# Designed miniproteins, single chains, continued (4), part 109

Each design is a single chain, and the fold is of that chain. pLDDT is the mean over its residues in the fold that is shown.

## One batch from the design tools (miniprotein)

Design m15789
Fold by ESMFold2-Fast:
Structure m15789 (fold): chain A 88 residues (1-88)
Amino acid sequence: VEELKEIARRILENLPAVRDQLPEDVLNMIETLARAILGEEPPEGYPRFAELIRKHPENAASAFLIFANVEGIDVARITVEIARLVPH
């Protein structure tokens, strides 16, 4: 849980640096994911997704993939950009 919160913090910290590289809807999705992991109220967007992540942060990746598939979001692109924002 603490490791996921650190990842979420780094995502929010680095989000402005990739603002010009990603569409706004993708940026909003990434912000929603990060804020949900931190237990914060996300901006107007994906409340069901935020609740899933908040309830089971250890399953964040699976919940994200399920949600993105339902919404028709480019999961591969978002996953790559999230990985870019998080040092490994």
Scores: mean pLDDT 62

Design m15790
Fold by ESMFold2-Fast:
Structure m15790 (fold): chain A 81 residues (1-81)
Amino acid sequence: HMTLPEVDHRLLLLSIEGKEDEALDLLAEFLNIPRETVRKLVEEAQKASSFDDLFELAEKWAKELGIPVDKVLLVVTFALM
């Protein structure tokens, strides 16, 4: 239903507006995973000290959750906002 660019645009808007809970709900719906799982991914991404670490984490989560890496990178990008 939602495309990756549409979700990315909505996440940026929600981040600017400080609507963190709504952003987590949007990510959970788009990725088809529980909101609690999205929150854990965001928290893990925020602990990373470099972009290389973030991409490594995204690849690991993509494999563990069975989600395309480009979608997991969307969560990583949101965590950096």
Scores: mean pLDDT 76

Design m15791
Fold by ESMFold2-Fast:
Structure m15791 (fold): chain A 81 residues (1-81)
Amino acid sequence: MAEAQKALDMIRRTEEAFRESLEQGIKLAEEAAEYAVRLGSQGVAELIKGGMVEAARRILGEEGKQIADEIGRKMLEEVAK
């Protein structure tokens, strides 16, 4: 589906942003979360969360994982409303 492809592209951009800086990574992660909330799709939100958490963990370690987990948790709570 087009939504899944866009989510994958947003995950890749977020990973690239985390390689540049924590601030840029957080910004793009929040933009990806906003996209999932607007779409209202739990599946897309779970895909974005999983991709962001794994990318942040790989690039920034445990601290990055914790930040991405928090953004993803808030995103999933908003989608569930």
Scores: mean pLDDT 82

Design m15792
Fold by ESMFold2-Fast:
Parts: sequence; C-alpha cells; structure tokens
Structure m15792 (fold): chain A 94 residues (1-94)
Amino acid sequence: SLKPVPNATEEDLEKAKEEAINAIKSGASQETVREKLVEFFRVAASYYDNQGKLTAAFMAYLAARLVAENPDNKEFTVEDVEDLYRTLKAIAKE
C-alpha cells in the first residue's frame, strides 16, 4: 500500500501531480503511471479534506479507487492529468 500523506499541503499536491506527469512523459510502465496517479489523487483527497473541501476530497478519493481498479488499462496522457487537476481545483472553489 502507498504510504499515507496526512495533512497534505499544496506543495505535496503539486509534487504528486508533477511525478505523475513525469512518469507519463518518460514512458514509464502502465503500472508505474497508475501508481503515481493513485498517489496524486490520494494526496489531493488529503489536501482538500484538510481544507474542508469535502466534495473535491470525495471526488479525488473516487478517482484514486477507479484508477487503481481500472481493468481496461486505459492509457493516461499529460493532458488528462492536467485536466483532472484543474477540475478538482474548480470543484474546490465552490
């Protein structure tokens, strides 16, 4: 299991996003990309929960589960990661 990031900061979230993007850009295995995406969403869930943004936190948690349990091995692009990050940030503003 991935090490939990309790009380994740904005810096932790940016780092996790960048690690996921870098895994995709470097042509890492689909397993490695999924692990970095799961970490990104777990960090996002922790960060938004800590900010009291429960909808964004819940959506990030669901995204982590869907990515981890995706049987279709969907290929994720850098644009997909950036769009997901922007979507969570937009939800958190409400």
Scores: mean pLDDT 79

Design m15793
Fold by ESMFold2-Fast:
Structure m15793 (fold): chain A 81 residues (1-81)
Amino acid sequence: KERIEELKKELIPLLEKAKNGGDKEKIVEEIVKVIQKYAPNISEEERRRIAEDAVKLAEAGADVEELAEKIATYLIKKDEE
């Protein structure tokens, strides 16, 4: 639960940058690094896919807080398996 909240807090500002027209490639790389920090057992391919999908959804106007919570919950649960 604590790791989910910490990952969520790290993801929110990055997803907000994506929503506001920030550098997509740079934001994807920053999200990948954050995922690696909190969920190191997730594969490189899955980390990048999730980061790219998250940026795309944020750009499309998804709710950033809800998106961050769903991603953080999924990643931490999968990492703990």
Scores: mean pLDDT 83

Design m15794
Fold by ESMFold2-Fast:
Structure m15794 (fold): chain A 84 residues (1-84)
Amino acid sequence: KLVAEIYYKGKFVANPIVGEKDVMDVVNEAIAKMKAGEEKDVTVKSDVETIVDAADPNKPGEYSAKYARSFKDGDVYHVKIVEV
């Protein structure tokens, strides 16, 4: 069974089974075209971000720009296909 090992800036992120879950759609499409033993860099062209709610001490139900994180457009993930 094929498993994809996904790395971001040298850190392990996830190891989804190829074809079973929509965990990282942009990477999943590239993974579906890879063979066992292949590895390559995949550039993300989708926004993925978590904004911290209630981080502003003056407005606990809101956030300000200083507490928001930038989107991950253009981030590069390293993907390896392993047969298990």
Scores: mean pLDDT 57

Design m15795
Fold by ESMFold2-Fast:
Structure m15795 (fold): chain A 102 residues (1-102)
Amino acid sequence: SMEKKRELMEEYEKKGEELKKKGEKTGSAKDYLKAGKYYAEAARLSTDFKKRLELGREGKELADKALAKDPSLAKEANKVRIEAGSEEGIGTMGLESDKIAS
């Protein structure tokens, strides 16, 4: 159901935010990477194009931060960047389609 998707999206967004804050406090690239994974999953669950774009963008930025902090995480960070970037792209395309339809 749409309500179940929204609740799960909100749960993953919250987990991502908590891990992002932990990464900021600890300087841990792994915490930024985990945060990015949760934001990418939240974006995939989003039924709203604007929210999907925002969550995907955040996940991509967190993957970039992880990569900058620890280049040894490149394989995992690049995977998260691609997944989150795809969700950002889907959100962007959806919003653009809505503008054309309006």
Scores: mean pLDDT 86

Design m15796
Fold by ESMFold2-Fast:
Structure m15796 (fold): chain A 94 residues (1-94)
Amino acid sequence: EVEEERKRLIEAAEEGKRRIVEADPAFEPLAEEIVRLVEKAAEGDVETAREQMRRADELLKRIAAMGDAELARIVAETAKELHELMERLIEAKE
């Protein structure tokens, strides 16, 4: 089931990117970097996963700080989903 949890996490990151870019295309490079970091987190060990997710969270916070209220809401929803799915993946790996 580790592969199913990885797939869910990566799909959630890709959906988050889609929503962010639809709200404001200027954030596409940051959203792409977030997907890349989540992919690294999904494929790595628990230590790598926590480090890469921390970096992704930092970029999400930066988007929220620079965007409008709608973008901040999308970022908050995306961050919550990614953290929940990441914990599920870590539990499945351990």
Scores: mean pLDDT 84

Design m15797
Fold by ESMFold2-Fast:
Structure m15797 (fold): chain A 84 residues (1-84)
Amino acid sequence: DEEAAKEAMKLIFDYFKNGVEATRKKMAEEAKKYIEELLKQGYSVKEIADLLNITEEAVKHILETGEFISDELKKKSVEYYKKK
């Protein structure tokens, strides 16, 4: 209902703004493993970026650090939420 939807949106907004650090890092670690599997299957960094709808720089960052590009992704997510 409306109340549950507002509570869910608040939680999503807080996640993208500050993030639940443990959940964000866990998701990034899983993304890294998935990207590494795709590379083993012969996909290029560009093809993986296109498949995941992210930039090649984001793919490389995940591979090198096991983390998302937090500042850029957070800004885009917050902007999308605000300007919908």
Scores: mean pLDDT 63

Design m15798
Fold by ESMFold2-Fast:
Structure m15798 (fold): chain A 114 residues (1-114)
Amino acid sequence: SAAAARAARLAGEAAEAVAAGDYEKAIALAEEALRLAPADDHVTRALALLARGRAYYGQGDYERAVAAFRAAAEAGRDYPTLQAAALRELARALEAQGDTEAAAEARARAEEAA
């Protein structure tokens, strides 16, 4: 659909905004992608959630980053590369929060998914 195509484009633009360090723009683009993405567009939803998580991590908002990466791992559960990427980012954010045990568990799951 036109909405699905726009959502995929916005998710890509959110990733580019993260790469540019424009975290506020990345969050806004990721949220718009999630609003437009069909519920069954798991790939676009996982990519948008990854971008949102990376943007929050870049801002030092580790609590929101963890929530976004958990949601990305769930959306990507049938897509090994996306699930592994989300779980690696989740582990990184959990370590930043001092949750070493949960970070180790997320890393182990990322290795299984990859």
Scores: mean pLDDT 93

Design m15799
Fold by ESMFold2-Fast:
Parts: C-alpha cells; structure tokens; sequence
Structure m15799 (fold): chain A 86 residues (1-86)
C-alpha cells in the first residue's frame, strides 16, 4: 500500500486561493502530478512535478469549501482524497 500525506492546506479568503502540499512518504514512491478540483470535480489547478517526493498545488475557489486532491504517482497509481479547512 502506498502512503501519501497531506502536509499543509491553506485558504486565503482575500484572494480565494487554495494551496495544498502533498508528500509521498514511502521510499519507493514518487509524485508525477497533483490536480486540485472542487466538490463537483471541476479542475481548479494542476502541479506537474515529475519524480518529486513533495508537490504543492494551488487553485482559486471563491468560497472556502472542501476540495478534492488527485495525486498521480510515477508508478501509474492514482490516489484521490478530500481535504477541508475548518
């Protein structure tokens, strides 16, 4: 099983910018890209970061709502999870 960690989630209420940082914690796993989507699956941002242990994706959303993060690994595995700010 691959372990991925969301290490940081930030929302700037003045700009509407979401910033999400993800990390591949398994020694044999590297990130290829990260996609940020809203609750409906509409794309907000993409970070193409081939062969990375950590990647940061940003996107704009007018309201502070849950976002979906999809992480593509160099192995071809895809992981999707929901992130929220309180």
Amino acid sequence: SITLKVVKVEYDEETGEYTVTVEATSADQLISKVILEDESGIGLGIAVAPNSKSAQVTGKLPEKRPVIVTVYLESGEVHRFTVELK
Scores: mean pLDDT 80

Design m15800
Fold by ESMFold2-Fast:
Structure m15800 (fold): chain A 85 residues (1-85)
Amino acid sequence: VDEIIEELQRIAEQLRSLGDDITASVIEQAVQLIRNGASLLELEIQRGLLGIALGVSKVAGAPQESLELGERAIRLIDEAIRLRQ
């Protein structure tokens, strides 16, 4: 779980450096939910919000590297959800 949190934080920092503050903020909120032991429902909602943010970035013409970082973050959140089951 600590490795998931560290990787999500690195992804958020990289996204901010690329100018995607919205997606970075959604990932940072996911980190807080994981740290605070939030419910599966709360984590699933946050994953959905990250999917929406990534979709908006795609439509806005974000660089491929930003999209790949967002998709990696979704996979890490899915792994965090899986570990709670």
Scores: mean pLDDT 84

Design m15801
Fold by ESMFold2-Fast:
Formats: sequence, structure tokens, C-alpha cells
Structure m15801 (fold): chain A 79 residues (1-79)
Amino acid sequence: SKEKEELEKKAKELNRKALIYEASAGMSELGAAAAKVSLKDDKEEQKELVEKYEKKKEEFLKLAEEYRKKAEELKKELE
């Protein structure tokens, strides 16, 4: 039915948003790793930058989880 198609489309959009946030979290993790290498001789700047990237990663993963949960709820409506 057309209603099923609209729900499937919505679930795909939510999963795509989750994937974008998961990718952003991965980029933040890479940023933290780069800071650990590049700022090894400046422990204060290293700590501040690593903490910023770790916080961003946590925020992005939380958003991704929320979108994944919404997509799963819509998929249950399709069953």
C-alpha cells in the first residue's frame, strides 16, 4: 500500500540521518587520535582538544541512536 511506502521512505530517511551522525562520530574519534599524536609535547592543549572531540563523538552517537530507535519503531508498524 501507499501508506507502507511512505513509512518505508521515512524509516530510510531516519537511518540515513543516523548514518551521517555515526560518520560524524567517527570523524570526531579520528580528530581525537590526531590530537594525541600532533600535540604529544603539549599535554594541556592535547587534553582540551581530545576532550572536545570525545564530547562531540558522544553527542553524535546519542543522536544516531535516537534516529535508529525511531526508524525501528516505524519498521514495527510495517510488520
Scores: mean pLDDT 85

Design m15802
Fold by ESMFold2-Fast:
Structure m15802 (fold): chain A 80 residues (1-80)
Amino acid sequence: SLLREIVAEMVRFVGLETEARLAIRNKAPQAVRDRIIADLRAQRDRLAALRARTTDPALRAALDRRIARLDALIARLRAA
């Protein structure tokens, strides 16, 4: 179901956000940051696809907030 797909992506988000924050805090090498950026971009694309399939305004708002957080993490990793 669409809801189960959204829940699976939210669980994946927690793992990727943790990895990204650790890379920023520890000033990870460019190669490591580039890999994490690629993973975050892939998840952003999957969340955008789920958002396009969602008609529920509350779920759309939740997905939009997670997309914004991914965009912020990508920007911070690129600036490091």
Scores: mean pLDDT 87

Design m15803
Fold by ESMFold2-Fast:
Parts: structure tokens; sequence; C-alpha cells
Structure m15803 (fold): chain A 89 residues (1-89)
């Protein structure tokens, strides 16, 4: 199920982060966001699904631009927070 897939990806992202593998943590995190978008779409929450896909695209772009993986994680978190504000507008 999509919920089980989401939980698996979140767990893998956390394990990678705890191990210091920020590249793997970002990859699993992006996949988890995309599964969350599919869950939102299945529930008819089209605006949320679109916003989550946009977050995933921003995370991929940031990953290409930033060589420091710790800075990458920080910038992805900032993008997620800004997108959360946009969803409330």
Amino acid sequence: SLRERYAELVAKAQEAYDAGDLEAAIRYGIEAVLVQAELAEAQGRTALARALRELAREAERIAEEVSDLEELARRVEEAALRLGEELRA
C-alpha cells in the first residue's frame, strides 16, 4: 500500500541520516514526498498533491546546486517550510 511505502521510505531516510549518508537520506526523502503526493491525489487533495510534487522538484534542483550535503538538507527543510505557508494561503 502507499501508506506502507511511505512509512518504509521515511524509515530509510531517517536511518540514512543517522548513519551520516545525507545523499541517501535526501533521495529517500524525495521519494517519500512523491508517495505522499500520490496519497493526497487519491484522497482528492489536488492542491496538496501539486505542492508536494513541486517540493520534490525543488529538492532535486537544490541537490544539483549544493556540494555540501548538510547545507543541502537545511535548504530542503527551508523549502518545505515555505511551501507549507503557501498551502495555507
Scores: mean pLDDT 77

Design m15804
Fold by ESMFold2-Fast:
Structure m15804 (fold): chain A 77 residues (1-77)
Amino acid sequence: SEALEAVKRYSQGADRASPGAAGTAAYEVAKKRNIDAQTAGLAGVIEALRLSNGGDYVTLEQAAEAAEFGVKRAEKV
């Protein structure tokens, strides 16, 4: 997935991602699709923080899902 590739790029070889990496991936995907990138990024961060359950990290797959959630949220604006 495009979001997973972006998450991997912003995780710099780690097997996990920060909520910030999920937000940055959402921003990048949304910007490429001419969707509200700021809304997508913020929603991606918030969703990744929810998935982290108070931790600093999520799996790469969870970060990609959070990024895709953010993009879908921005599409509804």
Scores: mean pLDDT 83

Design m15805
Fold by ESMFold2-Fast:
Structure m15805 (fold): chain A 141 residues (1-141)
Amino acid sequence: MPSREELLEAIKQGLKDFVTSLIDEYKEAIDNGASEEELKELIDRLAQLAVATMIYVLESMKERGVPEEEMKEILEFFINTLVNKMKEANIPKEHQLYFLDKLIELLKETKKILEEKGETDLVPFLEFMIETLEEKKKEIS
């Protein structure tokens, strides 16, 4: 049977592969001569996909009884991987900041919707992601 450690490492690898796929889609758009407007529209779609993927991963970890501290470690790993992969790919600073701003916006909207529905179980994790992203944004700025 996979240990909890093996399960968490599998999740980390999946998230790393996911982030790589987002960067590859952005690079393909650049190589195909996408305009600044088309790139921003792509970044909006990639940010929506990233938030949806993280919510799915959080719900899956929660259903499997993963402790809060380990869930937060996975979220921090995701955000660090995202920022590092954007930097390694030489993505323009303005596009990195636009992507992070869009993630923060979407997470705040998701938090508000969950609070209005009384579905508050994931709210602390959304708050943790928002705070971590805002800190990373300051480091890039």
Scores: mean pLDDT 87

Design m15806
Fold by ESMFold2-Fast:
Parts: sequence; structure tokens; C-alpha cells
Structure m15806 (fold): chain A 100 residues (1-100)
Amino acid sequence: MVDVTSLLDEETREKVLELRKEYNELENEYQKLIDNNADPKEIIKKIEEIIKVHEELIELYKEAARRGQLPEDLYQFLIGLEKSEIKRLEEEKKKLEEEL
């Protein structure tokens, strides 16, 4: 994976790295909930937290592209990746809500 943070200014780079750290922590917590057969309501709440991080990454990438820091092709790829993950998580959330 190309390290997009090398293309960003220091402030934007720090925000992206912080969100990536938050994402990794939330993903680990989500996986533990799945592995432990936790209450679907707890899993849904964790999914919502992960979706929020992906939405915040999209907004940072939009701002970086607007400021000329991201080439259009790379920007479209990054936004597409984040939107794909949000769609997958929304589908998982819907399945869990149907079990309530």
C-alpha cells in the first residue's frame, strides 16, 4: 500500500495517523466481541463507532484533495476503499438488527 501520509501536511498526517490508530483499536475490540459471542447490541454500537472513523477519514481525504495534497486517482481510490468498508459494516449492522 502506498503511504499516503508522506503526501500530506503535518497537521493532516497527524489526524490520519490518529484515526488509523483509533480504527485499529476499535477493530480489535469488534473482533473480540464477535469471538466472545457478545450481545448483538454491543456489536452494533461498535460497528457504529468504526463507521464514524471511516467517515472522518473520508472528510480528511476530501480536505487534503481540495488542498492539492492528493492526486485525483489516489483520492478516488482512498474514498472508494472507505466507502466500501462503510457499506460492508452497514450490511453487517442490518443483519444484527434483524436478530433483535
Scores: mean pLDDT 85

Design m15807
Fold by ESMFold2-Fast:
Parts: structure tokens; sequence; C-alpha cells
Structure m15807 (fold): chain A 97 residues (1-97)
């Protein structure tokens, strides 16, 4: 059975791919991207029972929303999102050991 950390990491990979598609392929507004991030991550956070994982996901959500408010270029937005998501994945992996 997959660990909780491994499941969360896989979920974050899917979230990043979804945001890349919305921003670069579908050319959605930053408002729509923010709404998607809030919906997806708030739903995930509610399902997570471990408070340390919940904290990492809340910090990730807040950072992604802040980036989407401040970065207007879709390619730059996706690049900064990737960095923040990779940092969150690393934290989840370290706690899952």
Amino acid sequence: MMSEAERLIRFLDGLLKMVETLALEEKKSNEEIIDTIKRVLDHLIKQVKNPEYQKILKELRDKLIELAKNITDPEQLVAEFRKVVEEAKKKLEELGK
C-alpha cells in the first residue's frame, strides 16, 4: 500500500500538470487558476489527518495563491509554481521517512 507521503507527492504532481495545462494550453486567467488551487488543495487538506502534512499543504496553497496574484506572465508563473511544489514534495518525502 502506498504511504500517505507518496500519495500526497503524486497528487501534487497532478496538480502541477493541471495548472500548467490551465495556464499554458487553455490560457485561463490567474483568477481561475487561484480558484482551482483553492478548491483542489482545500479539499485535499480537509482529507489529510496528519497535522504536519496539513501544515505543508496549507503553506503550499498560500504560496501558490500569492504567486498567482503577483505574476502575470503564464510561463514565469508555471516556473515559480514548479519550484514551490518541488519544495513541498521534498518536505513531504522527508517527513514520510
Scores: mean pLDDT 84

Design m15808
Fold by ESMFold2-Fast:
Structure m15808 (fold): chain A 73 residues (1-73)
Amino acid sequence: VEETIEKLKKKADETVQKLKEHGMDEKAKELQDYTDELIKNIKQNPEKQPVYEAAMTVEIAGAEFEMRRALRK
């Protein structure tokens, strides 16, 4: 549990940092707030961890997609 949470947190933090480097501060904050809430939910409901992990993975991928779209300008 702890190791998986740490891994997801690092992925989210890396994506947040990349968003900030490209001037997407609002999107970075949105992703950070959302992933922090999901991590909190995992700690409260460990049996639902796979569901929250899937949600976090999708959100990170979505943020990366939006970043790529913004950079196409």
Scores: mean pLDDT 76

Design m15809
Fold by ESMFold2-Fast:
Structure m15809 (fold): chain A 67 residues (1-67)
Amino acid sequence: MDLKKVFELLEKYLSEEQLELLEDEVVRHIALHGRLPSREEILELAKKYLSEEQLKELEKELDKLGL
């Protein structure tokens, strides 16, 4: 999965502070599990910063990009 493209999409929905917090959580996930988070794991981490409508829009954009 291309994390850079996922974070570029998230910039439309999250503030700079929220993006930095999410990046920190992704880094912790990598350290804990020894692998990049899956799409579903990223969506769960981002869910707390998103409305239900924003989450649905993000899922549609990820589907369009094959991420």
Scores: mean pLDDT 79

Design m15810
Fold by ESMFold2-Fast:
Structure m15810 (fold): chain A 96 residues (1-96)
Amino acid sequence: SMMEKEKREKLIERYKKIMEKAGVDVSKYKEEELEEKAEVVAEATLGLLKAAKSFEERLIKEGRTDRIPDLEYLKKSIENLKNAKDDEAKISAEIK
């Protein structure tokens, strides 16, 4: 249904916005990658959290201490993704 499609698109937009707010360049992630994760939204949230954590670890490994603000945003986004997952579950409960 159109309502289901619109709800799914809004969830995808929320994920993108969270990543952007975390200071992560979303162009590093293809649209297809975000859409694939959205195919199974609950699992997509875990996958995106893992990707964000991997990005943080790469910055630390490279000794990019000047990227501390990006790490702060990234950690905040990880916390926000949990809320997005809860919203998805609530939306799914409303759909027949």
Scores: mean pLDDT 58

Design m15811
Fold by ESMFold2-Fast:
Structure m15811 (fold): chain A 72 residues (1-72)
Amino acid sequence: SDEALAKLRALLDRLYRAMFGRPLPADTVLEEGRAQADPEVRLAVQMFQASHGLPQDGVVDAATLAAVERFR
């Protein structure tokens, strides 16, 4: 959902800042079923997946979005 994608973007920005000391690139496109072309953004997705016991494939799949919706 658009809400889950917006929430994922906010979570990835926080993780990206923690990992790399700079904000998530403003042109980062998040789309269900899409792997990130930027390796640093992909690594942030993989770190989120790892923290939730999901496969660390860097793909924004339905399971990743469901985990985002449960994260408060």
Scores: mean pLDDT 80

Design m15812
Fold by ESMFold2-Fast:
Structure m15812 (fold): chain A 75 residues (1-75)
Amino acid sequence: SEKKKILEETKKELEKLVEEGKDLPPEKQKIFREAVERGIKELEKIYESDVSVEEFKEYAEKIIKEAKELYEKLK
């Protein structure tokens, strides 16, 4: 239950970043969206594993941080 909430909140935050990224040129929008989609799929795979809630939260935070860093680089 807690892992599912973290997963859904993380997906929502990443989707918001993609929406904010619509100001990027089309080619950079595609790169950013594909990177976010990869992060979400990776997080979903980790969600299905036996990792603790604390470890899962760390993975979610890392994926969000990497997405934010990529967005700044693409500006």
Scores: mean pLDDT 85

Design m15813
Fold by ESMFold2-Fast:
Structure m15813 (fold): chain A 71 residues (1-71)
Amino acid sequence: SREELRARLREIAPGLSEEQIEELVELAEKGDLEGIDRFLTRLYLEGVISAEQAEAIGRLLREHIERLRRE
């Protein structure tokens, strides 16, 4: 669910704003892997998340997309 995904994102990266969380959730729902990578790179460069947090979030969102696609 969107709420479960938001909760997990807050747990991984407490420094994320609600707007940043919503953007990540929307990108995941669209299955936009390129958009996710670009957005996570931006958050890392802006100092919002660490490299470890970016990797963890990327993994979480890819796993979520895989479940939605029923591969």
Scores: mean pLDDT 85

Design m15814
Fold by ESMFold2-Fast:
Structure m15814 (fold): chain A 83 residues (1-83)
Amino acid sequence: MVTMSVVERLEDVLKTAKIHLAQNNPLGVEMALYDGLKFVEDNLDQVEDKERLRNLLNEGIAIATAGGAPRSVKLAEEILKKL
């Protein structure tokens, strides 16, 4: 049984956010990123590959900045601080 890891879920969230960004849907970017980042924060202790997570969080900050999602930027920065 394949259980989606925290990192895999964040990768899927980033893909969804990029689609919303390409569609000029800032609300979709904000909702997708914030919910996904909150899941990462709540499950941070389960993440084995901290370097991969750090790279994905930095990508998330870039997408959130481009999409106008300041709450997602702040949350991603807080998660990076805990790594």
Scores: mean pLDDT 82

Design m15815
Fold by ESMFold2-Fast:
Structure m15815 (fold): chain A 82 residues (1-82)
Amino acid sequence: GSAAWAAALEEVRERLEELAERYETGGPEEQEEAKEETAELIAEALSRLPPEVQQLVVDRLRSIPDPTPEQQRLLELLEEVL
């Protein structure tokens, strides 16, 4: 087993949860900062993942049933990076 892989996934998960909280609870300025940081973090993390796993992450993000304009913009940024 890869302890380094497990540690990397845990770190990415913790950072994504923190960014999600900032996005949901923050004001417009905090939301814009969280979007940019989230896009950068996801881009970096996805670049380290196999293409099959990249597709699963994108599919989960696209499965948001009622995306806000802000969530739609985040998805567009992710599509540019992928």
Scores: mean pLDDT 69

Design m15816
Fold by ESMFold2-Fast:
Structure m15816 (fold): chain A 97 residues (1-97)
Amino acid sequence: SEEEKKEIERKLVSLSTAAVLLLIGEAFDYLLEAKREKDEERREELLKKAEEKVKQALEIAKAAKEKKLVPKELIEKSDPEVQKLLEEINELIKKLE
């Protein structure tokens, strides 16, 4: 039904927003560590990790907006809390297909 689709879309927005915020929070933590790091190589690795988390957040936001499944590789690389949200997002997207 149309009402059921709207409810699924609301849940999709909520879950994708939660996943994006968790990943942006992780990126922010890496940026704070990088700011305190005095070793250039370790600082560059922390900045690279921050960039990867931002890229993952953007990919999730795009997948949710386009109603396309989040890639299995991205889910497998995610922390358990994010992984659970991504699996729920994919189940909702499947219901809209």
Scores: mean pLDDT 87

Design m15817
Fold by ESMFold2-Fast:
Structure m15817 (fold): chain A 104 residues (1-104)
Amino acid sequence: SVTVSISGGGTFKEGETLTLTGTIVNNGEGTLYGMIVKKTPDGREGGLAALPVKGGETGVVTAEIENVKAGDTGEYYGAALRDIFAPASDAVAKGTPQKVTVVP
């Protein structure tokens, strides 16, 4: 089994630092790639940070966004993928998204 979680969401003022921490618990046998994914309000998705997580291990991936702007508003979630270059839609596990809102 694979479990994924993320922390660090909330409301931020422009100019603050956003730190997101994803935790991937890989109870499987093969290596997975743990990733923090940003989903914008218009539905676009992109990876921010990734690391390999071996079978039987827990991986922690951190994404830090300095000097946040309105464009950093969105949903952020952890994902586990078999291929680091695969789209997030191919993820074998996804965590519950954390909402990030950036205000003036």
Scores: mean pLDDT 85

Design m15818
Fold by ESMFold2-Fast:
Structure m15818 (fold): chain A 117 residues (1-117)
Amino acid sequence: AAALVREAAELLERALGEPAERRESPDGEAIVLVYDLDGRTVVAIVGVRGSRAAGEVSPESTALLVEAVETPADTKVILLLYEDGSTLVGVERDGRVETREAPSARAAAEWAVEAIR
């Protein structure tokens, strides 16, 4: 799980550049990237969802994800990875939320980057 989260975060970092802030949960199952893109605050949240049928999310990763979701930002990007590599991706911008299921972390990251550029 931590390896998939790190891969997804690296894909976002390659597309958007170096974040102003990078935070990782102690278990490595959540990563939060904070950007200032053209005067707009963007928070990208990468986490593990577990299995699609049933799964537990680590308390440590959950705490970081909840904090990041509550953090004020102009745009929020959320990537939630399932154990099979499929990814739920969401973008919140100007009070609007769009969600998509992607077959991979790469596809999710590519869609998220297009949505925030």
Scores: mean pLDDT 74

Design m15819
Fold by ESMFold2-Fast:
Structure m15819 (fold): chain A 73 residues (1-73)
Amino acid sequence: MVQQSEIMAIMEKYKVTLDKELKEILLKNGVDEDLIDAVNRVARMMGYGEVPEEKKDEVKKELEDLLKKKKEE
């Protein structure tokens, strides 16, 4: 199971919040909506903003890589 801290580490690295598309990727891969909402709430409290277009593909890839690793490990 993906931990809140693992998703938060990616958000902290890029200093971004989860948009609708990133939330849908996490939901599709079995991440609890309450956990996604908690991570987003913390990221907003830390002053992180919306994902810039230039970073979106990198953030998306890191989330997908994390989800793939958790399914294989």
Scores: mean pLDDT 79

Design m15820
Fold by ESMFold2-Fast:
Structure m15820 (fold): chain A 87 residues (1-87)
Amino acid sequence: ASAGAEASKLLSEARKKITEAEQALKNGDYKTAEALANQALDLAQKAISLLENDPSVASGFAKFNLQNGTELAKRAQELREEAQKQL
């Protein structure tokens, strides 16, 4: 499989973990929210690493997916910090 396809899968999984973390945070399950946010951050960072090392992807397309990965990583960090403030 291409690095782009693998990165896309990781970004999709990161987005799912962010949604789960947001739901846990809203329900007052701060420990679960922190764990899910950490998982989302790890997945987003792995996707970013793959995209940075894929010379076959057109620069514009790679930049778009890198931006998406960066935004997901930022959201995951925000959710982790919010959960930690409530613990």
Scores: mean pLDDT 79

Design m15821
Fold by ESMFold2-Fast:
Structure m15821 (fold): chain A 72 residues (1-72)
Amino acid sequence: SSDVLAELLQKGAEIIKIAKENPEDVEGVRKAAEEAGLSEETVEKIAEAVKKKDYEALERTLLEWIAEQVSA
């Protein structure tokens, strides 16, 4: 539903915000992703992207996760 998509987009935007505003706080990003309901594997992919300052990989991983959630 559109409400689910909006909620997922908001969660993704919050994770990106935390990563960009606190680039050394990988643990904070990991925690935010876990609280948003991401799998352990996806959380680790996000943590690695943040460690590498690869914000394109971070955004792509979050968009892929959102697509998976709305397709279920």
Scores: mean pLDDT 82

